# Designed miniproteins, single chains, continued (3): the designs that were tried, part 95

Each design is a single chain, and the fold is of that chain. pLDDT is the mean over its residues in the fold that is shown.

## One batch from the design tools (miniprotein)

Design m11513
Fold by ESMFold2-Fast:
Structure m11513 (fold): chain A 102 residues (1-102)
Amino acid sequence: MEEEIRKKVAEILANREAKPAYTIDASLPEEEIVKKVKEALDKGYVGFGVTGDDPEAIARTLELLLKLKVPAAAPGSTDPRVTRLQAESERIARELYEEAKK
């Protein structure tokens, strides 16, 4: 699963067809989030915006996307846990962009 997602991200970046972001609702079950990530990658999205009312759900969703090595952010969140996960996601995004250039 992680290898498939990483390959799709690399292919989208190599083709320069990357769209800005796809929005994911943090209240969704993990299986549904993974499904939406795959569908979004098939449509050319390589970055994800996480939204929701529960900071813990947002943090869990960001952790899931980090495990899949997909760039993600939760714009407007001031929660320290979410902020730390966003910084880690930015690092992964940078690494993926550099890998796609090779």
Scores: mean pLDDT 70

Design m11514
Fold by ESMFold2-Fast:
Structure m11514 (fold): chain A 74 residues (1-74)
Amino acid sequence: MLTGEEAKRLAQMLKELGIDKELEKPIPIDGKYDELFRKAVRYLAEKYGIEGPVDGVPDEKVRRALAEERSKLK
């Protein structure tokens, strides 16, 4: 669904929101949908009250929420 570049950008945003610190696990910026990336996406969805993806694949709602929260940091 997402390109590798989109996955890298999402991973970077997850790290900038401190999700890797909240999970106490590093999130690699490698364009892969690995287990840690999917767990971080699910955690973000639960934290911000988004109806999250069942397996941690970021859908449009997750992408939008990431952009909104990222914007609030700036």
Scores: mean pLDDT 67

Design m11515
Fold by ESMFold2-Fast:
Structure m11515 (fold): chain A 82 residues (1-82)
Amino acid sequence: MERALELMREADKLALEAAEAFKKGDYEKAIELLRRAAELLREAAEIARAAGDEELAEQAERAAERVEELAKKVEKEKEEKE
């Protein structure tokens, strides 16, 4: 459980760094950081589920899905940039 929360905190830090990269126009870095954050969140979900905390596992899975959606939006923004 503790480890799952630590991974979720690390994912939050990566998401913050991704937001800063996006603000600076570094879309590739933002996408990479968001994808890494999603990976950590999925790992946190697996650890939480193994520990019997289905609620925390669902929370981490939803967070991973949300971060993956953000990465897709940043990818589209980069593609449509003139």
Scores: mean pLDDT 83

Design m11516
Fold by ESMFold2-Fast:
Structure m11516 (fold): chain A 72 residues (1-72)
Amino acid sequence: SEADRKAAILYTAAALVEVGAEFEESLGRPDPEAYKIAAELYEQAAKYDRQAGNTSVADELEKKAKELREKA
């Protein structure tokens, strides 16, 4: 479905931003804005997963977004 495609794209974008933020943090360059962006993208991915009926995935992504907001 369109919701499945949007969820997949947003998840991929979120994961890339998160990995980049973690890499920068490992170099002593914390990037709270990148963690905030990753969290927002995971929240949008969760919204589309929930619309697609993938409730368990949506719940996990919402949890992950909350954890990333704590780093922002």
Scores: mean pLDDT 90

Design m11517
Fold by ESMFold2-Fast:
Structure m11517 (fold): chain A 57 residues (1-57)
Amino acid sequence: SMDQKLQQLQKELQEKLKELQKVLDEANENGWTPELEKEIEKLKEEIRKLGEQISAL
């Protein structure tokens, strides 16, 4: 159902937002590296796509 799909996407979005916060905390505490910057950009793109999928429902 659409409600089940929405719940799944919202859960995935929440998980990705938590992952992004962890990486940002790591960068702020231990310093910014090219590897962390790449991970942040990857997570931002995944979050953007999930948001678009939710908006399309």
Scores: mean pLDDT 86

Design m11518
Fold by ESMFold2-Fast:
Structure m11518 (fold): chain A 86 residues (1-86)
Amino acid sequence: EEAKKYLDEGIKLLQQNRFEEAVKAFEKAIELDPNLAEAYTLLGYVYYLLGQFDKAIEYFKKAIELDPNNETAKELLKRVEEAKKR
């Protein structure tokens, strides 16, 4: 599937610490499959690594909305919300 191809490319870019390119790949995956919870989780994770906590929170919440049993997205959301507290 086309969306899965971009998801896999994004994961490869993330492993290479190419965060901006990984964002674009995950955004393309979401464009092709708006219900792909995994892509939202990974996009949120990249924004977390970039220190863009508000965007990370938004994407993790969307991932949980699409897949309420996504323990990874729930755990990452909790960590980002804690990191955002001053």
Scores: mean pLDDT 86

Design m11519
Fold by ESMFold2-Fast:
Structure m11519 (fold): chain A 68 residues (1-68)
Amino acid sequence: ATVTLADVVAVALAAQEIGKERGVSTAEVLREAAEGNEELIRELARRTGLSPEQAREAAKRALELGGE
């Protein structure tokens, strides 16, 4: 799925909030979503207004931009 830089930033911010709520790091939320965690992909999609495919792709790109 095609994603913009704005989509990547939105998913990273949503992952940060999920991480705070669940007591895990932003990187862990993004990694699990990138690896196919369906619950996290759906939650990121819901919070950002993206499709599940776009949310997963944005999570992968956010991990790359996070320096790991």
Scores: mean pLDDT 84

Design m11520
Fold by ESMFold2-Fast:
Structure m11520 (fold): chain A 100 residues (1-100)
Amino acid sequence: MSLEERLERIREKVREIFEKYKPELQANLDDPEKVREIVKKMIDEVDKFLKEEGASKTERVIAYEELLRYVLDFMDENKASDEVREAALGELLKAIEEAR
C-alpha cells in the first residue's frame, strides 16, 4: 500500500469515528466535561485503529490533526462556547503531542 493510500484509509476511518460520535457530541455541547469525555472516546477509538494498523508517528499525527479539524469545524457550525472548545481542543492537542 502506498503512503497516499494508507493516509486516505486513515482519514476515512477518522471520519467514520467522528460521524459515529457526532450525535452524542451535538446532544452535549452545553457540557464541557461531557464533551471532553466524548472526545476522549473518539481519541481512544482512533488510537486503537492506529495501533492495529501499525501506524507511524507521522500517520498518528495526521490522524489526530484530521480529527481536530472535524471537531473544530463542528463546534464552529454549532456556535459552541469557548469553554466547550477548550475542553475538546485540550484533549486533541494532548493526543497530537503524545503521538510525536
Scores: mean pLDDT 86

Design m11521
Fold by ESMFold2-Fast:
Structure m11521 (fold): chain A 90 residues (1-90)
Amino acid sequence: MEVKVEDAEEVNGDEAIVKVTLKLPDGTIYEGEVSATPAAVAARAGKEATLEKIIQAHPKYEVKVTVTARFDEEKGKIVLKAEAEVIDLS
């Protein structure tokens, strides 16, 4: 299984989007975007924030995306880290 998640930074100040590309167990490729804006807004207030979303990617598979947002003092901006997990519904 191949899982590829792009780290996203805040765009337009308050908007944050994570791009997810997954190769499912049956060989299907899923591509999608997850809005992490609420987590990015919370991180701007000086709090680390985690957001979890579940996406129905396939009749037999869900994708759980976990996004953590934090302020990076070295870069002076909000950074996002994302992880994706495939859930088999069989």
Scores: mean pLDDT 69

Design m11522
Fold by ESMFold2-Fast:
Formats: sequence, structure tokens, C-alpha cells
Structure m11522 (fold): chain A 61 residues (1-61)
Amino acid sequence: MKEIEELEKRAEELEKQAQELAQQHIQQPLSEEEIQRMYELGAEAAELRKKALELKKKYLS
């Protein structure tokens, strides 16, 4: 289960980074590059979450 925990932890870290960028955008408009990065962080987090779920299904019998 350590691999699943590491994937979920990394996804959480990426989600927090994306949310921090979203909060900054409210106070000061982000560049197109920063907005793109925000969406990339969210997409990476989603992929890690999906991988963790697949591993959970594999170990759940």
C-alpha cells in the first residue's frame, strides 16, 4: 500500500499547488503560461489519483 499512499500524497501536493495558483489569480491576473501550468498540475493530479484507484482495485479481492 505504500505505493498507493505515495501516489495519493503526490496528487494532493499537485492539487494544492494548482489551488494556490487559482487563489493568486484572484488577487493578481496570472500569465497565460501560469494558467496553463495550473491546468497541467490538475491533470497530473487526476492521473495519479486514477493510478492509485487502479492499484486499490488490484489489491482488493
Scores: mean pLDDT 80

Design m11523
Fold by ESMFold2-Fast:
Structure m11523 (fold): chain A 102 residues (1-102)
Amino acid sequence: AARAALDAARERLALEAQKLAAAMQASLPEAEIDELHARLDRLGAAFTAALAAGDVEAAEAAFREMVDLLLEAGRRAGAPEETLAAFRAAAEDYLAALRAVA
């Protein structure tokens, strides 16, 4: 059950992230998108390293920083509040599911 819940949460997070990415690509300059990708790559590496080390708190911190970065960029891009709220909810559900399998 916990693994199935994690897989479902991951799929929902990916779907909501795609909606944010579409809004960002439509409205943000290419240079800003490139900088966002560079920052997300660094945070994603930190998240993966923390998980590999069994440091769930560090992994959660890195993931929350990625979520905040995406929400800020999405707001700047003019993404609807409904889209921002759905992404935030999907991210919180993913973290809850991740904690359940840790």
Scores: mean pLDDT 85

Design m11524
Fold by ESMFold2-Fast:
Structure m11524 (fold): chain A 59 residues (1-59)
Amino acid sequence: SAEAEAAFEAGLAAFAAGDYEAAQRHFTLAIILDPENERIRAAARELGRAARAAQPHPS
């Protein structure tokens, strides 16, 4: 859906800005809005994993 694609694009923008928490939230929202879209789900899962790995280690 257009809303799911917009949420996914917002996630990509947040990821590019280094806001990995916002990226993960937007990717999760995209999956919720279009649960049948396997391409969005696969891409959001992969980028969400990358965002998590890119976060600084907890002190």
Scores: mean pLDDT 77

Design m11525
Fold by ESMFold2-Fast:
Structure m11525 (fold): chain A 97 residues (1-97)
Amino acid sequence: VSQEELDKETALAIAEIAAAVIKNSLLRQGVPQEVADEVRNLVIEAAEKLVESTDDVEKIREGVHKIVQAGIEAAQLPPEERVPFLKEKLDEILKEI
């Protein structure tokens, strides 16, 4: 297995774990499951797009960190702002690749 493959697998694993933690945190705060699932799915989909867009290990590592941070920031916003904020931030992060 190449180092690039391992870094991509690691980035996806980090994003999946972080997305699950964020979703569970939102559910514990009383956020509807539909919204919590959408936040989780947006984080995972952004990480998948990141690993498909580049083989640069540094870009993958920095990109996944930014994706996870965007998810954490979105989780702290009012319910109506969470998904729009996350969509905008993830789009910005992916465009910088």
Scores: mean pLDDT 82

Design m11526
Fold by ESMFold2-Fast:
Structure m11526 (fold): chain A 90 residues (1-90)
Amino acid sequence: MKIAVITGVRSPEEARKAVELAKELGAEALILASQNKEAVEEAKKTAEELGIEVIGEFDTPAAAIRAGLSKGEVVDIRTVGSATVIIVES
């Protein structure tokens, strides 16, 4: 299963683009870290629209990355704006 770990999101627009990129890369589940509450809400909304399950929400990038790495191996890393999208395959 492919899981996207998304960090560094600064806006709702960037959150939407990051989740859309995760879907294009084959992600079925999402782990998110952002201190921007509006970006978190937009990421969750976009994930629901695209059929991606939100399996983790974290306050820090390090916590989200650790959670993702516990589930499998990193197979891709992409950026969109300030957001980083890490694809983990289990």
Scores: mean pLDDT 88

Design m11527
Fold by ESMFold2-Fast:
Structure m11527 (fold): chain A 74 residues (1-74)
Amino acid sequence: SMDEVLRKGAEMIATVRALTKDEDLVQKVVKALSYILEGDIDKARKVIDELESTLSPEQQEELRKLFEKVIEAS
C-alpha cells in the first residue's frame, strides 16, 4: 500500500542520513521513492544504482536491503 511505501521509505531516508551524513544523497533517495510512488520502478532502480556507486560496500548492502523492502511494500 502507499502508506507502507511511505513508512518504509521514511525508514530508508533515516538510515541513509545516519550512515552517510549527506543530505544531497538523502535527496536522491527521496527522488527514487518519488519514482516508486509514480509506479516507475525502473527509474527508481537507476537512481539507487547511481547513488550506490558513491558508497562503501557495507553502505551499498544496507541501501540495497532497504530499497527492496520499499519495492516489496509497493
Scores: mean pLDDT 81

Design m11528
Fold by ESMFold2-Fast:
Structure m11528 (fold): chain A 96 residues (1-96)
Amino acid sequence: SARIDALLAALQAALAAAQSATTAAEALAAAEAALALLRELRKLPEATKEQLIQAAELALQAALEALKKATTKEEVLKAIALILDAIGELLDVELS
């Protein structure tokens, strides 16, 4: 579906933004956007398990990039929360 393709493209763009981010704030914002896009994709009944797994992996990678760029305790904790949320989404998809 065009909506699924658009959301997956946006997720890839969010990961690229997290990877190219020069600050923790930019990487965290990109990771939060990736997780929101994953959650939006999960609402679509036509999304396949394979597409949802791909989306969850992209969101997890974005969150890991945010952790790599974190410099303060607050930024580290925010990045860890995003990682745990992405892992939870991935496990839920895999086990469903």
Scores: mean pLDDT 91

Design m11529
Fold by ESMFold2-Fast:
Structure m11529 (fold): chain A 58 residues (1-58)
Amino acid sequence: LKELQEEIKELARKISEKEKELEELKKNNEPQSKIEEIEEEVKKLKEKLTELDLKRSE
C-alpha cells in the first residue's frame, strides 16, 4: 500500500512536469511532431497512473 502510494505520487509528479513542458512547447510554437511526442508520453503515464489507482482501490 505505502509503496503503491509513493509510485502513484511519482507518476503524478512526472505527468505534471510533462504537462508543463507541453504548455511551454505550445507557447513557443514548437513543431507539431514534438508536441505530439510529449502528448503521447503524458497519455501513457496517465494510463499507468489509472491502473495503479485501480489496484489501490481494490
Scores: mean pLDDT 79

Design m11530
Fold by ESMFold2-Fast:
Structure m11530 (fold): chain A 105 residues (1-105)
Amino acid sequence: VPEIAKKLVEAARKNLETLERMRQRATPEQQPALDKAIELVKKAIELAEEAYRTGNRDLVVKAAGYLGEAGVIFSQAYNGEPFDEEKAKAAGKAAQRVMEERLAA
């Protein structure tokens, strides 16, 4: 758990830097969705850091879900697509399932 939690923190911090740069250049229409993605990544960092300290696997799964949701929002904004909340939530659930499988192996 500590090793995978550490990697999630590193990946999430890198994603946060990319999102914050994109937010600075974003159109008014893109800004709300990017602000949501930034918030999700910040929550993922907090959960992954706690998982690193406590060894709590559920926090790793939840952090992966937030990163998956934020990733879809980023992709939509990057490609000029409208924000699709259902698609973002579905990606979060898929990321949680993948993480559960990795932790079971």
Scores: mean pLDDT 84

Design m11531
Fold by ESMFold2-Fast:
Structure m11531 (fold): chain A 94 residues (1-94)
Amino acid sequence: MSPEIQELLQQLETLIEAIKKKMPDEKVSIEEIEEIVREVGKELNLPENFTNNVIAMIRGEMEYRGITEASKEELEEILNEVLERQKEAFEALA
């Protein structure tokens, strides 16, 4: 894997970890999740395109599951699936 791809994966892992820490214990809507991701992305100085791509992937996983709101546990599963799919996508590009 190229150093650039490794850095992108590290940034994604850091973003996901920070999102997990900011999640409330109650169910959150897709819009609330988008706000959390954007806030964390801004705090980590991530490009807007990067945070928008992560938001799109979370939205896609929620749509696949047929849900519009997620519990903390469900969102953690979704975030882990997003991370795994991105690792596979970046490995395919390497």
Scores: mean pLDDT 80

Design m11532
Fold by ESMFold2-Fast:
Structure m11532 (fold): chain A 74 residues (1-74)
Amino acid sequence: NALDEGKRLAAEGKYEEAWRAYVEALRQNPDDVETLAAAHRLLVEHFKDGDAHFVAAYRAIREGRPLPPLPELK
């Protein structure tokens, strides 16, 4: 599934691909605590302004809007 695929990609250092997999998982279940925690941790650990991006992306997912552009890697 998308969450497991995201975790695998993150473990391989493929952070942009992992984020896309987590987005798909969040679109399926935006309230899944495990997916929210994994997605937030990925952004905070590996991307510039990760916390701000997570908030903006989560809001966009909840509202059915296009996601903001992914920020630069650290």
Scores: mean pLDDT 88

Design m11533
Fold by ESMFold2-Fast:
Structure m11533 (fold): chain A 73 residues (1-73)
Amino acid sequence: EEEKEKKRLLKIYEELPEGIRALVDAVMNVIRKNLLKQGRLDELPAFQAEEARLHALTDRDIENIKKEIEKLK
């Protein structure tokens, strides 16, 4: 029934922020490993600054997604 389906969809939406965080971390880890493998150590400080910026943006987006999910409840 519709109520049961709504609860199932809300559970999926509630798990979405964790999925987004995991995806960002996975991408950043791949970039870091590639920089290390290529010997591009001079780019690590710039990469760390970009990683911090992306984490801040991701946290903001996750907070906005959580607010939208709360509107569905």
Scores: mean pLDDT 74

Design m11534
Fold by ESMFold2-Fast:
Structure m11534 (fold): chain A 69 residues (1-69)
Amino acid sequence: MEEEEKRRREEMEELARNALKLDEEELEKKAKELDELAKKGDFDAGVAEGVILIVLGVRKTIKEREEKK
């Protein structure tokens, strides 16, 4: 049970690390693809989309604040 949760956590961490290396355009494209899968009932795709959207949102917020300074 906990090993399954650990594996999912490690997969999410790997996804987040890879997402941090993508540009905003690639992140938006990937989020859209995952959103389509989540709408079909793929819960894991929905969770992955959430991770991608968080990374994208953080990057946009940092950039916006940097401009405002």
Scores: mean pLDDT 74

Design m11535
Fold by ESMFold2-Fast:
Structure m11535 (fold): chain A 50 residues (1-50)
Amino acid sequence: MDLVIERRRQEMKDYLISQGYSEEEAQKIVDDFIKEFGERAGFGTFDTYV
């Protein structure tokens, strides 16, 4: 899970930035997503987030 969390965090940030979000906003979104769903949440759920 630790490695998956690192991969997911970076992937989400990069994706959000490419979608037009700033790095600061991407950080907030990723932090909120991890906090809300927990580190055990599947990163596939992020696809529905956007």
Scores: mean pLDDT 66

Design m11536
Fold by ESMFold2-Fast:
Structure m11536 (fold): chain A 72 residues (1-72)
Amino acid sequence: SAAATREAVNLALIRRAGDAAAEAADAGDYARMLDALIAAAEELAAEYRAAGDDVGAAIADAIVAALRAEAA
């Protein structure tokens, strides 16, 4: 389901960006934390597309859009 795929993408994002995002947060650099999350989400979207997982790619792209809106 789309909900299960979204949960999987969210967990993969946290796993991939976790250390970089946590280091930025500890430094008080919210913009750097968001940049780390955006970069990780973009990498995941590209990997899903390369694997032919259009649903996973679309969910990851939506996360990128949401994070960019948060960064603005």
Scores: mean pLDDT 80

Design m11537
Fold by ESMFold2-Fast:
Structure m11537 (fold): chain A 57 residues (1-57)
Amino acid sequence: SIKEKRRELIMESASYSVEAIGYAATHVVNPDDEEARKQMDEYIEKSNELDKKAEEL
């Protein structure tokens, strides 16, 4: 159903947000770690993309 698909997208988006927080914490501890910052940005973007897909349903 559309409701189930929306729930799955929201849950996946939340998962990416949690991962982004993890990378943000890593970047605070090691600010020279460009990879941690890049991963944080990528996971935030992925989370936002999934939220938009959920809204389109």
Scores: mean pLDDT 83

Design m11538
Fold by ESMFold2-Fast:
Structure m11538 (fold): chain A 63 residues (1-63)
Amino acid sequence: QAGVDEMTLLSEAIAKILNGEITDEELEQVAKRLGISKEELLKQAETVRRMAAGGRADAAAQA
């Protein structure tokens, strides 16, 4: 690990969620380390996914 800060953990977690590699246990551990709920983490991943999809009528709901 090149550096374990909150931004790095968040980015890696989102990438793993999108790839389907993360388990529920890992998701909970990452959320605890970030000080957020796993639901919040999943919402952020969904937002990133929608933004990446771009080009549709409602590609991303800003939030």
Scores: mean pLDDT 71

Design m11539
Fold by ESMFold2-Fast:
Structure m11539 (fold): chain A 71 residues (1-71)
Amino acid sequence: EKEKLKKEILSLIGKILDLIGDILELEREIKKLEGKDEELIKKLKEEIEKLEKEIEELKEELKKLEEKLEF
C-alpha cells in the first residue's frame, strides 16, 4: 500500500512538472510574439491561467496522498 501511494505521488509530481514545462513554453512564445500579435498573446495568457488552475488541483491531490502516506 505505501509503495502504491509513493508511485501515485511520483506520478502526480511528474504531471505537475509537465504542466509547469508547458507554461514555460507558452511564456517563451508570448515573449517572441510581443508587439506582433496581441490577440494571440491574450489567448496564450488564458491558456496559462487554465494550466495554473490544473496545477493547483493536482497539488491538492498530492497533499491528500502525502497525508495518507504519513498516516
Scores: mean pLDDT 82

Design m11540
Fold by ESMFold2-Fast:
Structure m11540 (fold): chain A 87 residues (1-87)
Amino acid sequence: AALSLAKKAVLLALEGKSAEASSLIAQANALLKNDPNNASAYLLNGFALLVLGNYAKAIAAFSKALALNPNNSAAQALLALANALLA
């Protein structure tokens, strides 16, 4: 569920739909309430924050996802991208 929501957040970035990205953050937060160690939910939060242009918060979310799953190549690539966009 969280991974499919992350893909939806990326599509919303391409369409510029910030309100729908905010809804995806709320859905990810609901997943984290049930399982605070859900790395995919942190990845979803990061994607949605990247959509909103909040690169600093996206970096924090991707960093949490990597702390839980260090070998997630998608999270590593997105963290690098978010850092490049912030710089």
Scores: mean pLDDT 74

Design m11541
Fold by ESMFold2-Fast:
Structure m11541 (fold): chain A 62 residues (1-62)
Amino acid sequence: MQKEIAELVGLKIRAIGYQLDGDQAGVDEVIAELRRRARELEKSNPELAAEYLAEADKLEAA
């Protein structure tokens, strides 16, 4: 559980870096990684999976 939260924070930091560099391909990779991890977490922690999906949706909208 704590590892998955730390990974979410790391992905958010990585996305910010790509956005600052104007690297849309990098942002798209972070979105894909967030959605992949959300699918893996759905069985064990659906609430955390929803947080990963919400972050991916925010990045896609921005």
Scores: mean pLDDT 81

Design m11542
Fold by ESMFold2-Fast:
Structure m11542 (fold): chain A 85 residues (1-85)
Amino acid sequence: MKEANELLLKAVEAIQAKDFEAAVETLRRLIELAKKMKDPLLRKSLLITVIDLADAILKQVPSESAVAKEAEEIRKEAEELIKET
C-alpha cells in the first residue's frame, strides 16, 4: 500500500516531466507489485490506475515510438491480470 502510493506518485511526476521512459519503468514496477497483492480489490484498483496512466502516456507520444510500444504492452498485461480472479 505505502509502496504502491510511492510508485504511483513517481509515475505521475515522470509523466508531468515528460520523462516517459521513467514513467513506463515505474508502471512495470507497479504491475509486479500488483502480482504480489493478496487483496483482489486493491490489486484490481491498482491495475486500473496503471491502465489509465499508460493511456495518458500513449496520448502524448507517437504510436511508433518505443515508449508507446512499452506502454501498450503494460496496458495489455494489466488488462490480462484484471481478468484473473
Scores: mean pLDDT 83

Design m11543
Fold by ESMFold2-Fast:
Structure m11543 (fold): chain A 96 residues (1-96)
Amino acid sequence: GPSRETILRAIGLILRVIGLEIEYEKKLISDEEILRELERLLEEARRLLEEDPENPLALRTVRLIKELLRKLLAEDPDNEEIHRLLREAEALLAAA
């Protein structure tokens, strides 16, 4: 099973995604900044899945990132960066 450290890291990622969604809804973060933060969080989730491929908290992080990216895409449907990050998130979920 995953280590205590891995579980705490995954919980931290979930809380950070929730924080970004709140900042986005309150207009406290730019579209460019939120995309950079989501890319960073997706990469951290990828690294956790390399250590534990079926980690349910890491997979939950990827799903939350995907949902927030879909919300961003609804406001900017032609954004190639959002489409790229969504493809990366879906690939991580498909590999699990």
Scores: mean pLDDT 86

Design m11544
Fold by ESMFold2-Fast:
Structure m11544 (fold): chain A 70 residues (1-70)
Amino acid sequence: MKQQALDEIQQISEEGAREVARGTRDEGNAVVARTGKKIIDLGDKAGLSEDTITQLLQQMGDRVGAARAA
């Protein structure tokens, strides 16, 4: 179900941003790479459109940016 995948992706994105907030810049870059891959893999398996996956990656990026700015 697409909604279940979206909820899981949102949870993964929030966890990734939280890890970035607590780590160094280099550790944060590794977390972003792992989190992005998980979002892409889950979105693909759930049959999400490329546009939807791109929006989810952008939301992750926004959360990471906010976490790094704090």
Scores: mean pLDDT 76

Design m11545
Fold by ESMFold2-Fast:
Structure m11545 (fold): chain A 62 residues (1-62)
Amino acid sequence: SMPAEEKAIELLDVNKDGNITPEDILELVKKYPEAGLENDGVLDKENLEKLKKYLLEKGLAV
């Protein structure tokens, strides 16, 4: 399984262009509403930690 931090970064780069934009964060919130991410268009430490916790809880990462 992919490490939680690596998986979180992969999911944040939704359009696979190597850049994380506010639109990428909005799409991630829409796809994974149960992750509890803040829809503020900013990749901050709190949103990254929430996403990592969600991925670990669902068994999508280690």
Scores: mean pLDDT 67

Design m11547
Fold by ESMFold2-Fast:
Parts: sequence; C-alpha cells; structure tokens
Structure m11547 (fold): chain A 60 residues (1-60)
Amino acid sequence: YFYEITRLSTVDPEKAKEILELMKKLSELRKEYNATTDPEKQAELKKEIDEIRKKINELL
C-alpha cells in the first residue's frame, strides 16, 4: 500500500483515486478467492483479479 502510494505521486490526482479504488476491489476479490473452495468460482475471481491488475498497470 505505502510503496504503491509513492508511485502514485507521478500520476494525476484523478488517476490516483481510480487506482486506489481498483486496489480496494482487488483486495476484496483476493479475499473471496482465498475463501472459496469452488474451482469454477476461483477461475472467475482470477479473471476479475487479472482484469483489475491490467487496469492498474495501464493507469500507472
């Protein structure tokens, strides 16, 4: 979290806010991924996690 904020100092405030929202959603999806025992749900959650990671990378 703190090391990610250091990188956010190089982007626009609006992008920084968007990245923080995406990071919050990523954290929630990771918790759901670790809590689920259903392989199909894990695959769906992994796709969402990968999509959010891609968006964060595009904004950085």
Scores: mean pLDDT 75

Design m11548
Fold by ESMFold2-Fast:
Structure m11548 (fold): chain A 64 residues (1-64)
Amino acid sequence: MVDEIAEEALKLAEELGDEKTKQMVERLRSEIDAARAAGNEFDAEVYEAFLTMLLALLQREKEK
């Protein structure tokens, strides 16, 4: 599920030409992977929430 959200967010950021947001998505994905590898489910869930919010913002920008 996280991979699907990250992939959609990256695609939208690329379509919008928003390199800064693309970098933020890539960083959040990396942080989620690192947290899960370390067994920090709480940190992973927090980063997933941020990624989901970022996806929602990108979807809103695309519809303008």
Scores: mean pLDDT 79

Design m11549
Fold by ESMFold2-Fast:
Parts: C-alpha cells; structure tokens; sequence
Structure m11549 (fold): chain A 65 residues (1-65)
C-alpha cells in the first residue's frame, strides 16, 4: 500500500525535476546566444530560480522512504 504510493510520488517528483532541467537547458542555450548584458542577467536569474525549485524537489524526495 504505502510503498506503491511512495513510488508513484517519487515518479511524479522525478518527472517534475526532468521538466525543470529541460527548462534550464533551454535557458542556458538562450544565454549562450544572448549578447545583451541586461537580458543575460534576467536569464541567469530565471535559471537560479529553477535550480532552487529542483533542490526543493530533491529535498522532498529525501523524505520518501
């Protein structure tokens, strides 16, 4: 019962992390193309926000046993 529910939640968290990693990858590619310093700062800020969200999800995964 509980182990199956934990496995299901773990898969959902993994799926969310993978989506966020994909968003970071797209933003990193945009950052490589960008020459405007202000726009680079905005992209870097967005990447940091997504990285923070991934760390929060990883911490949530640690609570699943």
Amino acid sequence: MEKEEQHRKLLQLIGEILRLIGEIFDLERELEKEKDEKKKEEIEKKIKELEKRIEELKEEMKTLE
Scores: mean pLDDT 81

